# Designed miniproteins, single chains, continued (5): the designs that were tried, part 52

Each design is a single chain, and the fold is of that chain. pLDDT is the mean over its residues in the fold that is shown.

## One batch from the design tools (miniprotein)

Design m17790
Fold by ESMFold2-Fast:
Structure m17790 (fold): chain A 66 residues (1-66)
Amino acid sequence: MAGIEAEREARREENVRLAKELADKAMQSTDPNEQASYTVAAALLAASTGDEEVAREIIRYANEKI
């Protein structure tokens, strides 16, 4: 039981971290196409978490980076 919860939490945290990292890469990119690709990838990862609060936080983070 503990193993299942730990794996699910770790996967969720990893997806959140990756989404934020992709948002940062989008903002550091000088290529509009590359920036768009990273932004879309971050949004897809946020949606994949299934957690609306986490998804909103990631979207807000990406928007603040503009």
Scores: mean pLDDT 69

Design m17791
Fold by ESMFold2-Fast:
Structure m17791 (fold): chain A 100 residues (1-100)
Amino acid sequence: SSEHEELVKEIEELLEEIIEIFKEKGASDELLERMEENKRLALENAKVASIEELKELKNFYKAVKEDLLSNPNMSEEQLRRLISWIEAFLRHKKKELEEK
């Protein structure tokens, strides 16, 4: 549907913005590669997600972006912990979608 396609595009754009913020904060190549992988997995999940699940995923990444913007000085360790949390959320979401 057009609504589904629009939400997927919004999620992709939001993930691209998040990756750019990680770059601006000086994230290592390792962390940037992990975020690119997270983006691929998120978009794969988005293709099979319902409209409500897409809205939840969008809200999750909006919250991540706001947290990044509200914390101007993040260490590599803090960025790594945030990415690990994002990865854990997405793995859980993928499993949930595969069981429905």
Scores: mean pLDDT 86

Design m17792
Fold by ESMFold2-Fast:
Structure m17792 (fold): chain A 63 residues (1-63)
Amino acid sequence: MSKEEQLSQLLGDFLARNRDAKKEDFEKLVKELAEQLKKLGLDEETATSIAKSVVQAALSRTE
């Protein structure tokens, strides 16, 4: 399995599991996702940037 496939799967699962997340959970969710992305081999800056974008998108769906 490629790193790109693992990343896509991880992000998809994260979005599905956190559909009901609240704005108060933003910092916690960003930290959790960034740690998972770092374990996948991404550097800290890239992992944090992606995590912020993904969590923001998830929270925007709940308004």
Scores: mean pLDDT 75

Design m17793
Fold by ESMFold2-Fast:
Structure m17793 (fold): chain A 90 residues (1-90)
Amino acid sequence: MKPLTLKDGDSFAVARGVPGSSAPRVLVTRGMDENGKDFAREALEELPEGAAIQVSVIDGTVVFGSLATSDEARRALERIKKRIEERLKK
């Protein structure tokens, strides 16, 4: 897998089927290179209904936010988070 490099101020958010959203799928990226944008798109495609994940770099710290409406969505988010962690370490 391609390594993922994030800089301070980089972020992405992906969501699918989240209650209260006007869009069935959401993908937002800030400051990320092509490899990071590709990864965010892959994360969106793997995301189950009722799940959202946000990754941000704040003062050199990688911060994760997540939302899940089901146990299946929570398990998928855990897999996605682990993949992000693995790519950041390689």
Scores: mean pLDDT 72

Design m17794
Fold by ESMFold2-Fast:
Structure m17794 (fold): chain A 80 residues (1-80)
Amino acid sequence: SPLLERIREALKALIDAYKDDPDALVEGIKTLLETFIKRYQPSKEELEEIKNYVLELTKDLPPEVREKIQKAIDEIMKKA
């Protein structure tokens, strides 16, 4: 899906830009996902795909940062 490709590339760019600033990275991911969900209203299947992209793209980050990101995503996905 072009929509899923766009969010994946946006997530990659965000992670690359803020990998050395965990707080900015977590807030950036939250803002990006909340804005994307509000604007495009992805399906449940698309939301699960987006969650998988974030988990895959952040797998090599420190555990503390990954846990903060996972919590933020779970909260956002529950609201969607």
Scores: mean pLDDT 82

Design m17795
Fold by ESMFold2-Fast:
Structure m17795 (fold): chain A 108 residues (1-108)
Amino acid sequence: SELERKIAEAEELLRRHAGSDLLEASKTDEQKLAMAELIKHVAGWSEDQQAYALWGALFALKDDRSEEEILAALREKTQAWGMSPEQQEAALYGARLMLELLKKLKEG
């Protein structure tokens, strides 16, 4: 099926992506599809911005709170780390996109 093909393509993309166990962190098919779409979306960004967007996405994947609470916690953490405005925005963007993609995929 088209869905099975997309899942297989997502797993291959995550397997080839360097820097973290993104495939291992993406426990469900929906999480794999969402993470693969996020990687494609930020592929044209700087290496630093891509890293922070992926970190923000992983932060959202590990948290079961509301979107508002997750984004507030992430914002506080980025401020505590003294991250640049560009790094903060990349991380928040990654988290927001991940949550949006997961919601869309879960709803069918």
Scores: mean pLDDT 78

Design m17796
Fold by ESMFold2-Fast:
Structure m17796 (fold): chain A 87 residues (1-87)
Amino acid sequence: MSLDELKERAIAALKRLLHEALEDPSVSDEQLAALAALFGETSRRIAAARSREELLAVLDEMIAGLRALGMEDAAARVEALRQELEA
């Protein structure tokens, strides 16, 4: 896969995760605000990535951020995405 294809797949997957969180009534307004900020920053960094290594590093930072927010299910999904893009 090209770097552009990897970026598009990553951004699409992150948008799906954000949409699912917005529809989850158990997620607090504070968690939603923090998650939206994290997704916005991650999406900007993905767009700016110049290599597969930079893209994977951005996903690693996203996983760490999601775990810090207590969003283990979302973190596991990003981890699965990272493994898919590495293959």
Scores: mean pLDDT 81

Design m17797
Fold by ESMFold2-Fast:
Formats: C-alpha cells, sequence, structure tokens
Structure m17797 (fold): chain A 63 residues (1-63)
C-alpha cells in the first residue's frame, strides 16, 4: 500500500540520520491510512531500543 511505502521511506530516512524527512513520511503515512497508527508505535519502540528516545517520542505523537 501507499502507507506501507511511506513507512519504509521514513525508516530509511531515520537510518540515514535525516529525522526531519523521516517524520514527514511517517505523518503522511498516517494521513493516507490512519490504520497505520499501530505501525508507528512499533517504529517508535524500535527507535527507543536504539537509544533515539527523542525521535521515538515525536513518532509516537503522530499515532
Amino acid sequence: SEADKLIQKGVAAALAGDEETALKYFEEAVRVDPSYAPALKVVAQWLKDQGREELAEKVESLA
């Protein structure tokens, strides 16, 4: 789906260190398909596990 593609782009941007671009893709994914909110919670937990708590909190706020 389009939302799944946007989540993948967001994760790729986060891994590249581009947090601003990552957040834009995650926000667009939830706008396109609100049922993807639980997927953003999984992404946020993954970011916390990697020590990126500030970015994780921002991603969680989009859900």
Scores: mean pLDDT 83

Design m17798
Fold by ESMFold2-Fast:
Structure m17798 (fold): chain A 80 residues (1-80)
Amino acid sequence: MVDDIIQRIRDIMLEIDKILDESDLPPSVKAQYAARSTGLAIRAVGAAIDYDLGDASAIDVLQQSLRDLEELLAEVKKLA
């Protein structure tokens, strides 16, 4: 379950990076979206570690991070 969420997060991150790289958006805008996606990924990794260390509530943070990344991907798709 956690591994499936982490894999989905990785897939979303790769898709965001590809869309931004292939888009004609200004470099500053690309950098802003890259920073936002990186921040969300760091939060998700931290939650996965906390879950593995026995904090069952960290699954909620991990799932929220996935939802936030899916929302960011939708935003990037509309902008590109």
Scores: mean pLDDT 84

Design m17799
Fold by ESMFold2-Fast:
Structure m17799 (fold): chain A 106 residues (1-106)
Amino acid sequence: SEEEKLKEELKKAILEGDAEKAAEAARRLGELRGLSPEQTAELVEIARDVAEAVKNKDILKLIGLALRLIGLIFQAELTMSGREKEGFIAGYETILKAAMEAIKNL
């Protein structure tokens, strides 16, 4: 599916440390999932931050970002419902999985 392709592009961009490609994939994923422009901007920002941390091999920053992503997923579980919740969680879980993989490989 298009969603699975975008998730893979996002993960690959993060692991390669390509902040601009990560931002683009996150934007498209947010739009595909029907997130608001503000929600999509939040997803783009965190994806960019994680990719930059990978590029810089900043393990401490990656750990901090992973903990923030866990908090964002937990907040979405408590405060969101339906399509909005599913879209937010799908985006943040993809970024979190990439961040955790990067930490293990650095």
Scores: mean pLDDT 86

Design m17800
Fold by ESMFold2-Fast:
Structure m17800 (fold): chain A 80 residues (1-80)
Amino acid sequence: EISKLRQQAIDAEKAKDYDSAIAYYEKLKELDPERKKQLDIAIESARAAKAGDKKTARRLTSEYTGLQLREIGDQIDAQL
């Protein structure tokens, strides 16, 4: 289930287990190709964090969360 894999990816990132987070995001890309761009950004953010590049990780995470929040907002307000 997409929601379960997304939660597992987030939990892995919070645990600083970037290898697992990347693996979950890669699987999400296979199941949800419409969000490939967002997931590619999430993967690059995790790679940057793993490498200690906090500046790049923060920028990419902000871009990913911005896209996620916009998508959620559009879904909530779809009938309004």
Scores: mean pLDDT 73

Design m17801
Fold by ESMFold2-Fast:
Structure m17801 (fold): chain A 79 residues (1-79)
Amino acid sequence: SDRIDALARQIVDLAEETERQIAELQEQGDREVEEARKTKSQEEAEKIREETKEQIRRLEEERDRRIAALLAEIEELQR
């Protein structure tokens, strides 16, 4: 089914886009942590690291929610 193929492509594209966003957030977070260690404190550096983890967690949860919705649409089309 062309529609099922299109939904499967959306799942792949969403996973790849989220992976890119996570990589960019991790790289930025690592730079900000290193800067905070040099110019502020270990406590501030740890805070930035935890904030980066929380942002990544939210992206992963949003990805998983959207993928679940697309999978449910595929299942409905197979009926």
Scores: mean pLDDT 89

Design m17802
Fold by ESMFold2-Fast:
Structure m17802 (fold): chain A 113 residues (1-113)
Amino acid sequence: AEKAEMEALVAEIAARISEIVASYDSHRADSAAVLKEIMEVIYEVVSRELRKRGDEEAIEAAKRAHELFLELVDRGDAAAVARLLGTLQEGLLAGASVSELAKRLAETAEAEV
């Protein structure tokens, strides 16, 4: 159940990211703006799923991780942004639940600020 649910969420996120990337003129694209739009999509999908589960702690963690990610992008801290994205990738590959992923991202983001 969890695996199929995560697979569906990943497919939705991938489709929306593909639309964002396809809509951008590469000569006009601000890489920071593109990253913010991609993370907004991830946050929206994850937050929607967490609300269905009623996991208040994970909802707050996802919000915190998203806010801190935007701050790191605005600071131009490419190394910290890369580490946060690495945490996201590792969690997804390890089959972490949406709740676990949100909490890990918040912990990683807070360590970078």
Scores: mean pLDDT 75

Design m17803
Fold by ESMFold2-Fast:
Structure m17803 (fold): chain A 63 residues (1-63)
Amino acid sequence: SALDQEQARRDALAATPEADLSVAERIELAQMLMKDVGEVEEQLAKERGQSLETIREEARARK
């Protein structure tokens, strides 16, 4: 499926040394990581019964 292809591409980019990535591939990896962070934030918000904004604010307050 498209999701399986996206996951395989993400895994391949993450496993590639940064020095071997092109500028376009680095941008692609950064966009995928931003999407992953968003998904983790959504899962944490659901698990804790909090809004995404609350999760992000708590992370900033501790860092």
Scores: mean pLDDT 72

Design m17804
Fold by ESMFold2-Fast:
Structure m17804 (fold): chain A 82 residues (1-82)
Amino acid sequence: MILTFTTPSGKEHTIDLSKSLEEIIEEVLKFVEEVAKEYNLSEETIKEIKEQMKEFVKENYDNPEKLKYGLELLIDELKEAS
């Protein structure tokens, strides 16, 4: 299963849930980094968000719907923080 997310600038990111947990975490963290950079968040804030998202993926990687929902909520939270 492949999840597709759009950054605030309209750039698409894909996360392939058929990959290993480590690869899924890497793809999620790349997406978080791109969105956070578009909102000009501080390096400290980006680091905190990446740690939170890493734990979220570990707990929910076997639930694609919840993982997708959580990533969509992250985009909304980052938009409010900007």
Scores: mean pLDDT 76

Design m17805
Fold by ESMFold2-Fast:
Structure m17805 (fold): chain A 85 residues (1-85)
Amino acid sequence: MEELIRKAAEKIAEAIPDKENAEITKELAVKLAKLYLEGRYDEAAELVREAIDKYAPDAVVSDEEIREMARANAEYVLKLAEELG
């Protein structure tokens, strides 16, 4: 599963033309999917909050929106990993 998650994250990053942004997105996708597989939902939400604060500091997002964003992104990575395996 971890190798498939990494492949899914790499596939997502391929769509990003900026190499630095591609690497950041790949790392975040892997971490988020792993946290969700481990049932660590609060830590997944914290990871998304930290990323927003760092890369989109002007965005005003509620805790509920953060949790939903974490869930949706983790599920997308995991679904893509299933399709690759």
Scores: mean pLDDT 80

Design m17806
Fold by ESMFold2-Fast:
Structure m17806 (fold): chain A 68 residues (1-68)
Amino acid sequence: SALEERLLALVQAAKKQPTAAQGLQYLIDGIRALGLSREQIEAAIAELERQGASENDINALRAALGLL
């Protein structure tokens, strides 16, 4: 779905940031900008995991969500 694709695109863009700290901040800001509830983001992360998204990508999204 469009939300799952946006979350993966945010992870890929975060990986391109100059530092890990800037990558994490990019991901936090990107998730906030979606204007969705925590529950909607958690459901989308679970769906990405079901679809076979990498453990690294899932962990990055969950880490960013934990800091929101």
Scores: mean pLDDT 88

Design m17807
Fold by ESMFold2-Fast:
Structure m17807 (fold): chain A 87 residues (1-87)
Amino acid sequence: MEKANETSRLTDEALKRNPGNRKQAPAEERARLTRIALEALDLALKHRGKVAWDPEGERLVEEVLEAARRGVETGNMELLDAAALAL
């Protein structure tokens, strides 16, 4: 039998018990955060190839991490997946 993602099922059950997940951020705000995160990712990837601007490149990475953290708070897992894929 396929028991793939059993951890995900357990996570879903835990999320069901958490009242904080009843309300998600508005779709408009989530879409905006996703766009910002993707743009920051593109800039970070481009600047990582050009390490001449270490402090700015690091700031872009921090911006991506902040957007990812916001995505977690708003329940937007795509932001996390996008950041993970950039690794």
Scores: mean pLDDT 54

Design m17808
Fold by ESMFold2-Fast:
Structure m17808 (fold): chain A 65 residues (1-65)
Amino acid sequence: SEDLQVAEVEAEVTRAWRHGTPEEVRRLLDRLIDRARRAGNRVVTQVVEDLRAEVDAREAARLAA
């Protein structure tokens, strides 16, 4: 069940990244982290934090180019 939740989060974020703006991806990540924290799901919380760091790194690279 834990693995299925991680796969769902990764699929949703990948879809938002392909079809949305960086701001929409950040809003999705914020909603997912809040939901995971309320559920006490530490694994999904860590995955979302790692994905947020990746989004921030990509935006920093874009601004530096």
Scores: mean pLDDT 77

Design m17809
Fold by ESMFold2-Fast:
Structure m17809 (fold): chain A 65 residues (1-65)
Amino acid sequence: SKALEELRELALERGHEETARATELFQKMVPDNESGALVGVAIHARRLGDEETAERAKQLLEELE
């Protein structure tokens, strides 16, 4: 999805390789459920200390609906 690709790029630009990898993984784990993937990315990014990616994922989730 475009939202998940944006989050992956954002994480990579900031040096958060684990968050970027997680973004790809969540998209594969919940196919056709972009909202679920965004929730997973937000939670995981926050646990990794990547608060900016977590906040962006939350914003994209709100915009999706």
Scores: mean pLDDT 77

Design m17810
Fold by ESMFold2-Fast:
Structure m17810 (fold): chain A 91 residues (1-91)
Amino acid sequence: MSREEALEKLEEARENLKSSDREKREEAFETLVELLGHPDREIREEALYVLGEALFSSDPYVVELAREALRRALEHPDPVARKGAESLLNG
């Protein structure tokens, strides 16, 4: 995935998280988890940041999806993704 494609997917995920549509929200979290594996560090950090913001959502379903995505990120092969997920889940 190119940097341009990743930025487009990040923006789409941010918009989908604001949707009342459950399928769009679930798709957004799957996209964010995928982007945690991107070769570009800034893309990985932005995806992790969006996941962190979702933890403070007023929608408990969005919070649950964010926690599940971060738990999956704890098993990620990239140590940056793992450390970020651990910090958000424990702090």
Scores: mean pLDDT 78

Design m17811
Fold by ESMFold2-Fast:
Structure m17811 (fold): chain A 84 residues (1-84)
Amino acid sequence: MNKLVSLLVAALLVASTVADVAPEALEHLMKAMEAFEQGNLEEAIEHLEKALETLEANKDRLPPNLYEALKSLLEEVIKLLKES
C-alpha cells in the first residue's frame, strides 16, 4: 500500500512538470488517485491507462527523460493495481 501511494505521488509530481503539454495526463492521474482512495481499483486502472495514452500521444512534445520516467511510473502502478 505505501509503495503504491508513493508511486502515485511520484507520478503526480512528474506529471505536474508536463502539465503545459499534457494537462489531461495530470487530470487522469488525480482521478486515478481519488478512485484508488475510494477502493475503486477498476476506475483507478482506467484513468491510469488514459494518462498513459495521453502521454504516448504527446511523446514528441515531451522531454524524453520525463516521458520515460512518467511512463515507467504509470506502468508500475497499473501492474501493482492489477495484481491487487
Scores: mean pLDDT 78

Design m17812
Fold by ESMFold2-Fast:
Structure m17812 (fold): chain A 89 residues (1-89)
Amino acid sequence: MEEKRKKVIDEASEYVKELKRAVDESLKLRETSELGKLHKEGGKKLKELYDQMQSSTPEQAEQLHKEMNELIREEGKKTRELVLEILKE
């Protein structure tokens, strides 16, 4: 476990590689990762809003776009907090 955790920590903390790749590696190596679960759940919600927006009126699309922006902000904040928790030495 510690070696996998250290790999994610090293990649995320130094940002030597793309942070996205470090997160993706963590998702593959740690099946029980809270980060992985959060990312999958957030992605599904965003896709649902996006699909609704594609078939919505301009007024409905405006509201859905606002909801998407809010979800992106919330998911980004939660992802950052989880990454920082993982990076805790």
Scores: mean pLDDT 62

Design m17813
Fold by ESMFold2-Fast:
Structure m17813 (fold): chain A 70 residues (1-70)
Amino acid sequence: SAAQTAAIAEARQLIAAAPAQAQVPEATANVLRNYALDQGLSLDDANLVKTVAEKVDPTTAGKVIEALLA
């Protein structure tokens, strides 16, 4: 969808703008993925959220969830 495409683009921009990136434990990233699924997001959206959490941080992943729900 157009909204999903926009959210993905924003996530990529946030990743590119983060000069220092922390690796997040998979267990923590899965909490955000499960939250995304609970909010009614698709499996693809939930997996994007997990990837953002792992590569960037949980706060940024939370913003991606918010953008996908807006």
Scores: mean pLDDT 75

Design m17814
Fold by ESMFold2-Fast:
Structure m17814 (fold): chain A 115 residues (1-115)
Amino acid sequence: MVEEVREKAKAKGLELTDEEIEVLAYLFSLPSFDARLLALLGHPIFVKKYGLDPEVLKRLREKLIEFAKKNIDISEQLLKANIYGFKNIFPFVPEEDYEDLVLLTLALKELGLLP
């Protein structure tokens, strides 16, 4: 899994440290899609539950968001529709984090880590 994440990131020009690759690979070993996304978003309950380093996770999240912004063209209308969808699934997420949640999902899909 670590090797697969490293290869997928390099194939798309995303430079991740070994620590960031290990965290991302670990998250994708989790059985719950919701747990993977909420942990990656930095949700305190999931960060604590899975023993994640919040500083490594923050750097990884920032790199994935920037990667999505540079490599994925998303219209404002499509962005708003996806935000509305996530509000229905995760109504407890802070308002400012929904755009990041959409961008993280798009980055993971572009990397081939999500279908």
Scores: mean pLDDT 80

Design m17815
Fold by ESMFold2-Fast:
Structure m17815 (fold): chain A 64 residues (1-64)
Amino acid sequence: SAELEEIVTRKYRERFGREPTPEELAEMLADVEAYLKAFGLPETKENLEKVTDLVMDIREIDEL
């Protein structure tokens, strides 16, 4: 969704200080949607924000 894309792009910029590549953005969007479904969470703004933060935390560990 457009809202999820905006949230992911904004949080990525805040954490990594750069724009995500189209490939990185697509991967993060897929991960957020997969985790929302796996956790049985409704797609509210609060849940989109929280799950995006989780995806970003995992990505930060992989960058270390």
Scores: mean pLDDT 83

Design m17816
Fold by ESMFold2-Fast:
Structure m17816 (fold): chain A 99 residues (1-99)
Amino acid sequence: YVDELRKATDELVEAAQAGDLEKMREAFKKLSEAVSKIIADAMANKTDEERQKVFEAASKLLDAATELLKAVQDGASPETIAKKVEELRKAADELVKAY
């Protein structure tokens, strides 16, 4: 699932930098599916403390992805898009570490 998560994150970043909203939506769907698989695995195989960390990290990642999508849709500045990309990558790394 980590490889699926990383690939979807990279695809979302690439689409965002290109301003390709259709590819962003496809990448967001793949990201959401990878996150759902990680959450399902955590529910089955992790302790309560580990599950909490995974859930918090997953929520932050989906929020960061949503903010990036909105920024591109709204025609935000390149500086704003770059900051949202950094937030997305950081959130993805946090989920990988928590999982």
Scores: mean pLDDT 84

Design m17817
Fold by ESMFold2-Fast:
Structure m17817 (fold): chain A 63 residues (1-63)
Amino acid sequence: MEEKAKEIALEKFPGAKVLDVKKISENEALVVIQINGDKVTLLGLTVDIEKEEVIEEKVAFES
């Protein structure tokens, strides 16, 4: 579960740093990633493992 969720998140956000992965349902995991651009952004991604896609993106923190 966790490894697959990380792969899906990094496929959509290449170069991001994975900070945390938590199983939230049978088919879904929460992946927290850090993106470094003009500012540091932490995104919470809901990943669907069966569909192999990111279904929700939430900004957890932005500096």
Scores: mean pLDDT 79

Design m17818
Fold by ESMFold2-Fast:
Structure m17818 (fold): chain A 67 residues (1-67)
Amino acid sequence: MKKGVLIVETPSPENEKGREKAIKFAKDELKKAGLKGSISVVTTPEGTRVVATFGSSDPTKVVKMVE
């Protein structure tokens, strides 16, 4: 089973449409990989991000951009 943290970015995370698109993308990516995880919308100084955590936390991190 794959383990890690998937961070999904969107070019417009500040708006509702951008956040919904990123959440859907994260859910679809986890489903395609056969993974179960938690999806959270996180507001940071760098902006709003959608974070999907799967398996046990490990040092591997994958960042994917929503185009």
Scores: mean pLDDT 62

Design m17819
Fold by ESMFold2-Fast:
Structure m17819 (fold): chain A 98 residues (1-98)
Amino acid sequence: KAIEKLRQSYNLSKEASRRAEKNGIFETSKLARQGSSYSYQSVVLYKDGQTISAELYARQSVIYSDKGSKIAEKNGDFETSKLLKQARDYSLEGARAL
């Protein structure tokens, strides 16, 4: 279900943001935080009946999580990268299920 997938993306992106900040990868932390915000807002918009806006926000979450993942990987933080790839995939599944 769309909401469940988007909530999973939100939780993973929040965890990735905290981990990236602890590891000094501030650009990844910022991107992960933006991704989590987009996943959260997607759920809010969907519950409010704004399906088109909800899909747009879910797709923004995909973009931000993917960017954060690539920066984390380049900096050798493979665990944060993995969390953001999972968040990306859940946001994409959520967007498709809206």
Scores: mean pLDDT 89

Design m17820
Fold by ESMFold2-Fast:
Structure m17820 (fold): chain A 100 residues (1-100)
Amino acid sequence: SMVDEIIELLEEVKKIVEELAKNGLISEDMAKQILKKIDEAIEAIKKGDIEKALEYIDQVGLMLAVAYSLSKDKMTEEQKKLWEKMLELTKKAYELVEKL
């Protein structure tokens, strides 16, 4: 289902956030807040609360943009590709939620 696809995308975003945090590219506190917002988005989707799901995913995107600006100068090329993948997955999740 489209709901299952969205949840899978958001779960993949969580795994990348955890990997980037482990590598020191996202602070532990920022990572915890981002992961919490992703979990809140997943719960909103499961409840059919599309407006809240979009709000939480948008907040995740904004927090990721801030984390990127703080860490971009110390990233490897492989880590930059992980960031790009994470942002693409987040955007795809948002676009699919709009279609629910």
Scores: mean pLDDT 89

Design m17821
Fold by ESMFold2-Fast:
Structure m17821 (fold): chain A 120 residues (1-120)
Amino acid sequence: SAEELIEEIEKIAKELVELFKEKVEKDPELAREVLEKLADLLELLASVAKDEELKKRLLELAKRLREVAEDPNASNEERIELFEEAAKLLVEYARAHPDDLELLEYLKSVLESLLKELKE
C-alpha cells in the first residue's frame, strides 16, 4: 500500500512540474498562488518530520518558494527550478515515511488538489 501511494505521488509530482512550466508564462498569478500553496505544504510536512536535516531542507525551500512568488524580479526559470526542487523533495519525503499511510494519503490529496488547480 505504501509503495503504491509513493508511486502515485511521484506520478502526480511529475505532472505538476510539466503543468507548472506551461502555466508560469500563461498565467503568472496562478503560478504565484501555486508556489505559495506549495510553500505551505512544505512547512506543514516540516512540522511533522522526524529527520532534522529533512525538516531544515523543507523549511529553507518553503522560504525560497515564497520569496520568488512575491519577487517581481524573479525569473520564470528560477520559479520553475524551485518548483522542480520542491517536487523532488516531496517525493523524497514520501519515500522517507513509508510507515505513515495517513500522511502519504494526505500528501497525495494536496498534490491532486494543486494539479486540478493548474489544469483549470
Scores: mean pLDDT 87

Design m17822
Fold by ESMFold2-Fast:
Structure m17822 (fold): chain A 96 residues (1-96)
Amino acid sequence: AVDLPPAKPEGRAAAIAFLKTVIAELEKEESVYDHYFENEEEREYFIAVLREALAALEAGDGAAALALLRELTSHENEKVAKLAESIYKAVERLAV
């Protein structure tokens, strides 16, 4: 199972709070997500895309946020792709 924080009921605000929690966890020196990444560059790229998706949600553009997250699901690292898929499904469920 993918290690994701618990999500509140539906709504853009819940999706924003969820992504902020995931990004904050990913940015820790010791993160529960560390074992998903092969190197720091991969983790930094993943965080950068999540931050762009968060900015899109905060701007009211849920479609742009989901498109950014969906692109991560095609990642070469299967663990990163699986994590991205789980985040995508959580955001889609909350924001739509």
Scores: mean pLDDT 79

Design m17823
Fold by ESMFold2-Fast:
Structure m17823 (fold): chain A 87 residues (1-87)
Amino acid sequence: SFREVVRELLREAVALTNEMERAGAPEEDITLALAAAIELQEALESDAPVEELRRRLIETFRRLRAQSRNPRLRAFLDGAIERVEAV
């Protein structure tokens, strides 16, 4: 389901953010990863229709993807967009 995918992506985004911090990634890239995690958490807490949440997540992830210089974060966002579009 949509909410199961969002929950899995949130877990993955949190893990990625922690990994990037441990690896000493630039603060700008860590901030973008954290922004993705926050958006996923807000989607899980929202009572908005799935169609609205899906659109918002995809739009936000595309913006974060365009701003990111970190290849691992870019790969995560590309996969997240694909998974959100598929459910």
Scores: mean pLDDT 90

